# Designed miniproteins, single chains, continued (4), part 71

Each design is a single chain, and the fold is of that chain. pLDDT is the mean over its residues in the fold that is shown.

## One batch from the design tools (miniprotein)

Design m14618
Fold by ESMFold2-Fast:
Structure m14618 (fold): chain A 58 residues (1-58)
Amino acid sequence: MTLEDARDALLAAAASQGVELTDQQLATIMRAAATGHAAAGRPQESVDRWLAFAEQFE
């Protein structure tokens, strides 16, 4: 999964709820995704990927 895939999926989900996401909101959601992956016992590479994605919007 690329950063563009992750961004586009989040923007599409927000648009379905009538919400426009800022870069700061995208970063917050991507950090939450990293936390979710860690809680689900996903590999560390998956957690690190979402953290790296969040940093691109901070």
Scores: mean pLDDT 77

Design m14619
Fold by ESMFold2-Fast:
Structure m14619 (fold): chain A 96 residues (1-96)
Amino acid sequence: AYKRAIELKPNDAEAWSNLGAALFNLNRLDEAIEAYKQAIELKPNFAEAWSNLGNALLNLNRLDEAIEAYKQAIELKPDFAEAHNNLALALEKQGE
């Protein structure tokens, strides 16, 4: 479904973000990161895509990049509880 949406609407940031989520659930983390980056390129103020990019980077232990992605999500949406919680987890993991 999501790959079909990309073929039909390659400029759709939501479709790229949804493809990223599907790839993340399949543990195809590098491909998920590229899909989320495409979503952000099309819609830089997409707080959920920034948070999801952080989640994929955290799973690859790319802690500095994950922290930056979560900070961008929080800057765009200061009340984003999930991004705050995941930022705290990433910072704790970096300090260990």
Scores: mean pLDDT 85

Design m14620
Fold by ESMFold2-Fast:
Structure m14620 (fold): chain A 63 residues (1-63)
Amino acid sequence: SAEELFEALRDTRLGTRLALTDPELAKKIDLAAKKMREEFGSVEEALKDPEKVREIIEEVLKT
């Protein structure tokens, strides 16, 4: 879900756990992280704007 993906981006341990359960979702996490780096320069910088991060996650989940 979008909320699980958002939490995985905030906490690498949660991201690792999620990837072990759902490899397809792990691909979505990687894609979201790439989009965040492209728009903000880094994942850490993007996470300062939760609204924009949620928008990116929703876009990734639809594709």
Scores: mean pLDDT 73

Design m14621
Fold by ESMFold2-Fast:
Structure m14621 (fold): chain A 61 residues (1-61)
Amino acid sequence: SAEEEAKKAAEAYKAGDTGAAVEYAGRALRQLMEEGLSAEEAARKLAEMSGDKRVGDFAAA
């Protein structure tokens, strides 16, 4: 789910694995947009789900 991918992205950032973090964040963002959210809505939702500013910043870019 998008929430699980968002949490995995946050965990990857904490572990220093930026490559994995970006992949998980991208998967979560795509899932939210496929569910009908706009890019801005998906980015905000992803930031809330992950609890990590780096995931939110990635999604907002």
Scores: mean pLDDT 80

Design m14623
Fold by ESMFold2-Fast:
Structure m14623 (fold): chain A 77 residues (1-77)
Amino acid sequence: SLVEEARRLLREARRAFEQEKYYEAMELLSRAEELARRAGDQGLLEEVQRERNRLGDAILSSVERYVEYYLAYYKSK
């Protein structure tokens, strides 16, 4: 079913996220969102949207961490 495929993609997106494969995670979440929308499953759509927000927050945190490390250790490398 569309719901089962969307849930599979959501699990694959979480796995990609854990491996810091952010672009792959984003693509998988986009596909899961489309399938959830087509299935009319509002709960699943909300779950995918939460994961999208979590991914965005993680990307921002990673960028902020790299900038902080660079600024802190720029002359010590």
Scores: mean pLDDT 83

Design m14624
Fold by ESMFold2-Fast:
Formats: structure tokens, C-alpha cells, sequence
Structure m14624 (fold): chain A 73 residues (1-73)
């Protein structure tokens, strides 16, 4: 899926240290993904924002990921 493609590209960018590019791809994966995939994308988006020093934004995305995982059981 397009969401999975953006998640993969985001992870590749994150590994390369390209945190802004990673955040862009993870944001697209969040927009396109549902359920567990969206939660994984949000957790990775939070990690990218932590790497950028944007702690408030990172916490927001992590909280959203946790909320989805709690709903899934």
C-alpha cells in the first residue's frame, strides 16, 4: 500500500539521519494508514521529531499512537 511505501521510505531516511525527510514520509503514512499501521507510523514520526529536538510534537504523536494501540487491545 501507499502507506507502507511511505513508512519504508521514512525508515530509510531515519537510518540515513535525514530526520525532516523521515518526518515527511511518516506524516504521509499516518494520513494514509489505519489501525496498527497508523500507530507504527505515528511512533516513528515521534522518533523523527525527537531527533529534530521537537519534544512537544513528538509527545503528541506518541500519545496518538498509544491511544490507537489501546483501542486495538
Amino acid sequence: SEAEEHLKKGIEALKAGNYEEAAKHFQRAVELGEGRLRAIALANLAKAYQSLGKWDEAQKYLDEAVAILNELG
Scores: mean pLDDT 88

Design m14625
Fold by ESMFold2-Fast:
Structure m14625 (fold): chain A 55 residues (1-55)
Amino acid sequence: SPSAERAKIAIEAMNYYLEKHPNASQDEIDAANQLIKALLDEGKSLEEILAALEK
């Protein structure tokens, strides 16, 4: 099973995205979630994931 740390990073990254994009559509939120998952699977850090979410 995934570690509790990976779950925390995913939650923090999504919260960051929603804070920066309060009017994000469901499609944009789904795309952000997919990107977060892909980057976590690649072993990226929270900092790298947040940088990727800036665009």
Scores: mean pLDDT 83

Design m14626
Fold by ESMFold2-Fast:
Structure m14626 (fold): chain A 68 residues (1-68)
Amino acid sequence: MPSREEVQQRLQKLTNKMLEALENGDEKAYEEALEEMRRLLREAGFSEEEVEDVVANVKAGLEDLARR
């Protein structure tokens, strides 16, 4: 199981990748980063409900930023 610190570092990198992909219109890179995020959270011991809550919050935040 990845450590809490490792999960936080990877989550930040994935969020940055998703933001960059969204700004560039790179749907493939966005979906790849999103799936990697879901996989990371599941491996870290998050429940499916917790995984989807994190994903939904990240997506909502990124979509709000991209609408600027």
Scores: mean pLDDT 79

Design m14628
Fold by ESMFold2-Fast:
Structure m14628 (fold): chain A 68 residues (1-68)
Amino acid sequence: KAEEIAEITREELEKAGEPELAERVREGIRRLAAIPGVTPEMVLEFAVEALRDAGLPEVAERVREKFS
């Protein structure tokens, strides 16, 4: 579920030492999930892409693995 994706992404970013980014990504995911027609799979892809764009590909892979 989208809230679970937001929470796991936040936890992994906090472990990586990025607490400010963790809060921003959580807010972005929550906003995206509120849009009608957005699926949990779309939210997961958004989170993974955002993490890779931020230069955190290892965090992106950990988040993806938890929802594989």
Scores: mean pLDDT 79

Design m14629
Fold by ESMFold2-Fast:
Structure m14629 (fold): chain A 73 residues (1-73)
Amino acid sequence: MIKEELPKLLKQLKDKDPKVRAEAAIKIGELAKGNPELAKDEEVLKALEEAGKSKSEIVREAVEEALLKLIES
């Protein structure tokens, strides 16, 4: 359920482990495929934008993929 899953993923976007942050971004992008309203969610967009400023290349790439999926939705 998106109501339960989304808060967990938003918290994981701030995790100390870049792998966890990257996985959270990818999962948010996958959720957007079934929930197009996420593309208009300011909290989701700001959280992804903030995660995209990471020094980790893996996190930045995952955020880019998630944002592309949001735009596609």
Scores: mean pLDDT 79

Design m14630
Fold by ESMFold2-Fast:
Structure m14630 (fold): chain A 71 residues (1-71)
Amino acid sequence: MDEAQLEELIRRLKEALELLEQGRVEEARRIVTELRKRYGMEAVERALSILGKEEPERERLLVRLYLLSHE
């Protein structure tokens, strides 16, 4: 995965995180499912790890998003 693809993946995960924070669980799930399908689970896990380091205040939402990615 190149840096531009990783940045796009992180940006999309941030969008899903915002939707989840707003209670829009179905829309957050759709984004995560699409990202998992396009990039694979390992890439999604790495991006979530980076995002957690950048936005530690959203740790609880990141854990929930991680669980949605495994459904």
Scores: mean pLDDT 81

Design m14631
Fold by ESMFold2-Fast:
Structure m14631 (fold): chain A 83 residues (1-83)
Amino acid sequence: DVEEAEKVIENAAERFKSLQPEVKELVDKYKKLAIEKVKTLNKSERAAFVTAENIRLVAYTLMPPEEAKAALERDIKALEKEI
């Protein structure tokens, strides 16, 4: 379900922004690209992607803001190349 996957990404992004307000702009950009990526995947790929992204975003909330920013920028560049 695309709508369910989008909701998981949105919830993870909103939680990230609440815990790391310094990176809100990057999280919003990431969210847009991740939702676009979800729409291109089949059901199995979508489940794997959403699970991996949720784990990654939780890890980023535990990083210093500078490290979280670098990690998000890397993920954004990767998503831009795929979309």
Scores: mean pLDDT 79

Design m14632
Fold by ESMFold2-Fast:
Structure m14632 (fold): chain A 63 residues (1-63)
Amino acid sequence: MVGDIYRALVTAPATSPDELAFLEGDEFLVLKEIDENWVEAQSLVTGKVGLVNKSALEEIGKA
């Protein structure tokens, strides 16, 4: 999970200031697990860091 690369399964807007907006197919480096539902990740598309819901992500590789 932490240090692994994930891909977005869906397109989603940011619903809070701490969340990332993303498009389906965008890739993320997971930096930290927050809880059972949320991770802190860096978008590999935009370079921004923020919260992403785990249910929107699919693991595609290890960094």
Scores: mean pLDDT 80

Design m14633
Fold by ESMFold2-Fast:
Parts: structure tokens; C-alpha cells; sequence
Structure m14633 (fold): chain A 61 residues (1-61)
């Protein structure tokens, strides 16, 4: 499904792919991505990626 594809992109080593996936999940409003977004928000070395993940969580909650 689209959300499964986006979850795979959140786990990509490419921060640009992680950012695009987080933005797309925000539009999709699917809570199935919340655990992966939470992991990214906690573990990413990029402040921009962490912020995008947190914003996506807030948007789907």
C-alpha cells in the first residue's frame, strides 16, 4: 500500500527521501505510520527530519 511504501522511505538512509515521506504521510493522515515516524523523530541526526516527523505525527493524531 502507499503507506507501506512511505514507511520504507522513512527508513531510507537518504534524509531527502525521509523528508518527502514524512510530508506525504502528513497528507495521507494514516496513523499506521506513527510508530515509524516516532522512531525517526527520536533517532535521526537531522533536526529538519526530526521536526518533519513530529509534525507528521501531530497531523495524523
Amino acid sequence: SRVDELIEKLRSPDPEEQLEAAREITKLKDPRAVPALGELARTSPSPEVRKAAMEAIQAVA
Scores: mean pLDDT 82

Design m14634
Fold by ESMFold2-Fast:
Structure m14634 (fold): chain A 94 residues (1-94)
Amino acid sequence: MKLSEKELESEVTASLLEMMLNIARKLAEQGKEEEAAELVRLAAERAERAYREGLLTPEDLERLLALVEEVARVARGEAAEAAEEAARRLRELL
């Protein structure tokens, strides 16, 4: 029971963070730099917390890092800075 709940929480958390980063990439592609930056920062903070709580595997974190790096490639201005900082923070956890 408890393990099944944790497994579900882990899967939901990973999926939500991946969705957030995919939305951030699309916002950055649309030139919505402020919204993209805010979403990247929120996703990075949640990913760090989830990893510390054991809800994310290193492989999950590596996938999220790859998505953050995708945002950094298409973003500009504050969204690019937010994505670069997020990538740095996630790399420090690996």
Scores: mean pLDDT 84

Design m14636
Fold by ESMFold2-Fast:
Structure m14636 (fold): chain A 104 residues (1-104)
Amino acid sequence: DQERQDAYLKRQAESIIKGAELLKEEADRVVAEAPTIPYAQAVARLNRLLKDAEEGIKDAKELLEKGSPEVQPYFEEAIKKMEETKKHIEDALARVRALHAARQ
């Protein structure tokens, strides 16, 4: 039934958006901790977050293709938020690398 399916899909889009927020917060935590932890650990943590963000984008795009016109805007927003989070993680990785280079 379309109405029940649309409600379920909207909740999935909201979950992806919340996931994007949590990944962004975790990336900020890694940057803050970077001076006090091994460089390899900071990079490994950020690469894991980057992979999670890439998988989130892929999942949201697959759901967008399967969704009705009513739910498509929700997944478009979820994709946008997750892509913003991916960029934020990439920027965090660059900051951690620059911090490490400055100590050489």
Scores: mean pLDDT 89

Design m14637
Fold by ESMFold2-Fast:
Structure m14637 (fold): chain A 74 residues (1-74)
Amino acid sequence: SLSEAQLRDADIALLRMQVSVAELILSNPNATRDQLEDTLRLLREVLERARELGDEETARRAEELIRRVEERLE
């Protein structure tokens, strides 16, 4: 059985992978409005979960990417 700390670390790793996927979408200058809106929804879910888990670094990265998506949608 995995310890609570090991399960938490696995959850954080999954959130970091989702942030990396969002960064890849944002690196594409041809990303569509629909892709950006879907990425914004994903990042908001990641931010909420990162805050729940106390992962300040992942939460900070998600907040920064949310600002970048919102800027591109304006």
Scores: mean pLDDT 87

Design m14638
Fold by ESMFold2-Fast:
Structure m14638 (fold): chain A 84 residues (1-84)
Amino acid sequence: KTVKLTVEALSFTEVRVTDDETGESFVGTADEAGDYLDEKYKVEKVVAQDLLTGEVFEFDNAREVTGLVAGRPGRVLRVTAFTK
């Protein structure tokens, strides 16, 4: 399955992750948000694009994706998660 997500740094300590299809969101630390996504969606691969820089990143877990915006208020990633 493929899930579309938005990951946004709200502050130095808070990250919001939103499911673009359902509108469901979670707010927590970068680690909490990443672990939430990995547990909920059973992420096998994730592709994230930084909307500020245009850079594309590929990881096998969502925790590294939320880590990209940790401590960086205003950073927004467009994320495609590939799940089992």
Scores: mean pLDDT 84

Design m14639
Fold by ESMFold2-Fast:
Structure m14639 (fold): chain A 97 residues (1-97)
Amino acid sequence: GGFGRRLYDEGKLDEALKEFEEAIKEDPNFAAAYNNLGKVYFDLGKLDLALEYYKKAIELNPNYAEAYRNLGKVYEKLGKTEEAKKYYELAKKLDPN
């Protein structure tokens, strides 16, 4: 996610959260908005919340390769190397798009 570095700036994270929460209110099935919320929480170090939102994105779109890759990154950061590998393998099978 190329925007993650920008969302790390103070004030931009609050704006990004409000934007994605509003998108979910308008379309609760918008998988991309859940994936984006997961990225913001991952950047904030809120790993449990990042997992919840990435899992929700996958529930809504089971072919969401980026969300599987992002789950892999969370498990890697948690030291759960085997879980990380499984999600990275799923992302590769679904193609990087």
Scores: mean pLDDT 80

Design m14640
Fold by ESMFold2-Fast:
Structure m14640 (fold): chain A 58 residues (1-58)
Amino acid sequence: GEKERQLEKIDRLEEAIRSGAPQSEIFALAEELGLDITGLTTSEILEKLREKRKELEK
């Protein structure tokens, strides 16, 4: 469903960050989730992903 697709996108972005994927790929994945990550640190991006995951679990 919609929640499953969003969670898959979150997992992909987390993997990209952990694997050191190119910044362009990280930005593209974040845009798919509707997240603006401009100027954010890796920790801040991961925090936003946690909040997004929690929102989907409501």
Scores: mean pLDDT 79

Design m14642
Fold by ESMFold2-Fast:
Structure m14642 (fold): chain A 70 residues (1-70)
Amino acid sequence: KEKALEEARKLVEEARKEVEEGNLEKARKLVKESDKLIDDSGLTKDPEASEIAVQNTAVMIRGIGDEIDK
């Protein structure tokens, strides 16, 4: 549980960096991997996993917002 949540969080952080660099496609891939890791680990019902899913959504929204702001 703890290891899977930590790896999912690391993927979210990497996605944020990719958004900052303008690599939206790579950021989407990382968000997808994070969500898949949570699902594969059976953590879909875990509150901590729900927080990570919200953060993944926020990263995607930021990426879209950055492109619009250009």
Scores: mean pLDDT 70

Design m14643
Fold by ESMFold2-Fast:
Structure m14643 (fold): chain A 74 residues (1-74)
Amino acid sequence: MEEIKELLKSEDPEKQGEALNYLALHRDDPEAVELLLEIYKNSKNPLLQEAAREWLREHGTPEEQARFDELEKK
């Protein structure tokens, strides 16, 4: 997971995409969900925010979807 955090900080679109793919494949890992929420909340890249949003809507637990909804509020 630390390696994935490093890829997200690189600002290289290819590395960021690689990190997102990893997180999507590890949907049963709570740490992966936390990182997707962080991407949605803090990412400067709208494509990363969109990808994180889609994944959370499709694969998030009800509790995680509630957290996502809270972050989506204005």
Scores: mean pLDDT 70

Design m14644
Fold by ESMFold2-Fast:
Structure m14644 (fold): chain A 56 residues (1-56)
Amino acid sequence: MENIEKARQALKEGKLDEAVKYFEEAVKENPDDLYLRQALRTLYLLKGEFEKAEEL
């Protein structure tokens, strides 16, 4: 819960790098959560990290 809340707050503040870190932790805790995986993939694409996005 805490990592998802922090990720959403980071996105609201425009802090992409912080949002990615919190979503990475959230996906590690909930690897089958399709919402978290898609959110993290979208953030990787926004950062131009296409290789990391494809790994999700």
Scores: mean pLDDT 79

Design m14645
Fold by ESMFold2-Fast:
Structure m14645 (fold): chain A 61 residues (1-61)
Amino acid sequence: DNAAKGQKAADAGDLETAAKLFKEAAIEYIKKGDLEKATELANLLKQLGYTEEAEEILKLV
C-alpha cells in the first residue's frame, strides 16, 4: 500500500518520497471511488508543505 509506504518514508524523514507515495495512493483511492481517503491524503500533503500536489488531488475528488 503506497499510503503505508509513504508513512514509513515520512517517519524516516524522507518527506520527498513520502509526498510522492501519498500522491500515488490518493490517485489510486480516486480510481477505486474512495474519495474520503483521497481527500485525507491530499490534506496530509498540504500539511507537509506539498500544497500544489494536494490541490491537484483535490480537483479530482
Scores: mean pLDDT 81

Design m14646
Fold by ESMFold2-Fast:
Structure m14646 (fold): chain A 58 residues (1-58)
Amino acid sequence: PSEEIKKKAEEIKELETKGILAAIAGDYETAQRYADKVREIMSELSEEEKEEVSKLLL
């Protein structure tokens, strides 16, 4: 994958992890905010880019 796709995958992974930790701590507002950011990044990707990101997040 391109460096841009790798960076986006890294960002998504970090946001997902922070969101999960916030949810476990009961901070649902923060968890939702991180989830929304992940959704926004994913929605900006083409289907091919989403496949590449999904493989990197594995």
Scores: mean pLDDT 80

Design m14647
Fold by ESMFold2-Fast:
Structure m14647 (fold): chain A 90 residues (1-90)
Amino acid sequence: SAEEYLEKGREAFDKGDFETAIKYYEQALKIDPNNAEAHLLLSFAYAKLGENQKADEYFKKAIKLAPNDPRLYELYRETARKLGDVATAR
C-alpha cells in the first residue's frame, strides 16, 4: 500500500539513507499519485540531498493537494525550517 511505502521511506530517512527514502516515496506516488504526504516527504528528502529546486517543487505540490490538512501544514513548517538552515540569509 502507499502507506506501507511511506513508512519504509521514513525508516530509510531516519537512517540517513535519503536516496532509498526517495525510492519508497516514489513507489507510494505510483499507487496514489495525489498523496500529499508523499509529495511533502519527497520534498524533505530532496532538501537533505541539497536538491533545493526539486524540494521546492514537491513542497508546492503537497500544499496544493492538501492546503487545509493540519498535519501536512505542520510537516511543511518543519521542512521549511530545515531548508532555511541551508540558507545564509537568517
Scores: mean pLDDT 77

Design m14648
Fold by ESMFold2-Fast:
Structure m14648 (fold): chain A 65 residues (1-65)
Amino acid sequence: SRDAAFAAALALMAEGARAAREGRYEESITLYDQAAALAEKAGLTGLAALARQARDEVRSLQERS
């Protein structure tokens, strides 16, 4: 269901944020990409955009580290 997809995408984004805080940038990017793909498939376009933005921010952090 869309509600299940929303919950799953949020969980992936939370794991992505934790990975980024721990300096695990490649894992964080993978988690945000998975969240974006899941949200997109479910028609949650706003959530997909937020996940992609978060992924790009993590990539920027990786490049500056």
Scores: mean pLDDT 90

Design m14649
Fold by ESMFold2-Fast:
Structure m14649 (fold): chain A 74 residues (1-74)
Amino acid sequence: ALSPAGAIAAGAAGIVHAAVGKAKLAAGDAVAGTAGLLRGIGDGLTGYLGGLANGDAAAVAAGAAGIAAAGGTA
């Protein structure tokens, strides 16, 4: 079932992952890390907002994944 709370939680998890990635880049390579982070967050937020507007949990999840990728899951 699609719920706003569940969709928001998925987006928030991606944002948290991006924040952790930002902390890592701040410790060493701010320039290269910031460029990647901004790209990933932009794409993730676009998918997240589009998912919310369309009521599509899959799009929200994809947006959250994009934000998480920006933070670097490796």
Scores: mean pLDDT 57

Design m14650
Fold by ESMFold2-Fast:
Structure m14650 (fold): chain A 58 residues (1-58)
Amino acid sequence: MEKEKLIERIREAIENKDLSTLLQYLVEMAVKKLGEAPEEVDKVLDELAAEIIAHLKE
């Protein structure tokens, strides 16, 4: 739920070419996900990045 909302906001920021907002949301998402799975930080961040890219390409 929260991840999906953040991904949508990141997509909107890209569509509006608002790089500062995009960067802010990306950082917030990474920090939030790190809190959920600190032991798998690299894997979690890679999965989130892939998910965002998939949504943007779609």
Scores: mean pLDDT 62

Design m14651
Fold by ESMFold2-Fast:
Parts: structure tokens; sequence; C-alpha cells
Structure m14651 (fold): chain A 60 residues (1-60)
């Protein structure tokens, strides 16, 4: 699996994971497999898609 394929597969798996903590871990792991350590760290710190959507609705 190429680095790009690993990152995409991780993002797709994270998008389908209902547990936001586990989704974040899956996204981070995909970045680590792609060799992006900084991206992996940011993924662990980033809000989930659901958290981000809720924040956007509260801000609008």
Amino acid sequence: MSAEEAARAGAEAAAREPDPRLARAIASYGKLQAGDREGARRALEAPTNEEAARAALESG
C-alpha cells in the first residue's frame, strides 16, 4: 500500500467509525503509516467531524 493509499484508507475508516475517540486514533494511525508524524499528532488533537460540524452550527 502506498503512503497516499494508507492515508486515504485511514481517513475513510475514521469517517465510518461512530466512536469519535477511535475515529481520531484511526486517522492518526493512517498518517503515521504514511510517514506523516506531525499530521498524526494534529489528527489526535483535532476535533472529530461531528464536533467540528456542531461548532460551525453554534458559530453560525
Scores: mean pLDDT 67

Design m14652
Fold by ESMFold2-Fast:
Structure m14652 (fold): chain A 71 residues (1-71)
Amino acid sequence: SPASVEEQAAALRELFRGDEEAIFRYLARELAEAVKANDEAAVRRILAIGRRVLSPEQYAALVALVEELRA
């Protein structure tokens, strides 16, 4: 749900102390594992979290990673 995504986004900001690069690396790793597992629900959830915590540029990089891994 949107509420659980917002809670997870807030938790990541707290855990990494707002370090967007560290959050990006964490989400990129989780995303790569979800793509390898063919877990579309996990991919969508990770991207939804990324949209809330990352800059637009970093979020675009996360989306591009999904496309590269599926090619």
Scores: mean pLDDT 85

Design m14653
Fold by ESMFold2-Fast:
Structure m14653 (fold): chain A 114 residues (1-114)
Amino acid sequence: MVKITQSGGGTVAAGGSVTLSGTVSGADLTKNTVMWLRQRPGESPVGVATLYPDGSVSIAPEYQGRLTISRDPAKQQVYLHMSNLQPSDTGLYTFVLIGEEVYSGEGTELTVVA
């Protein structure tokens, strides 16, 4: 059984940084695509960072230079590090594992205050 747990988030000041993490059990992180989604109130979820099995990365244009995605295969963890936070970064961040099926974490709320 695949299980995903998320941590990080909370309330952070604008200009600060935050690291969100997703921990996966029951699947190999190096063989599956992982994605972080952001959902703002009243909006559909949008992909902000994707890490592919080959190690290639896609970052949403609004986060270029401010967001890093990385994995630690020994811990079965994926990290989303965001710097120079803006109030527009506020939202629910959901970790998604994409393989034969799609598995999602429960989400982590981030609030960025000016």
Scores: mean pLDDT 85

Design m14655
Fold by ESMFold2-Fast:
Structure m14655 (fold): chain A 86 residues (1-86)
Amino acid sequence: SEEEIKEIEKEIEELKKEIKKLEFEIEELEGIKAIIEALQKLIGEEDPEFEEKIKEIEEEIKKLKEKIKELKEKIKKLEEELKKLK
């Protein structure tokens, strides 16, 4: 029905907004990581605190990328369902 189509389209749009938000968070974290790496090069020695922070940022980016992948898979399933209803 047209109502089912509208509900699925709304879910897809909400998932797309969530993905954009997560992509923005990744860009911010990658920017912070780049600044920390640049500071390490200026200091000329590996600082354990900087290494720990870089690792934390990399782990957070990995989790966000995994979440984006899951959301994209959900969108794909919803888009296939929409094709069946048309």
Scores: mean pLDDT 85

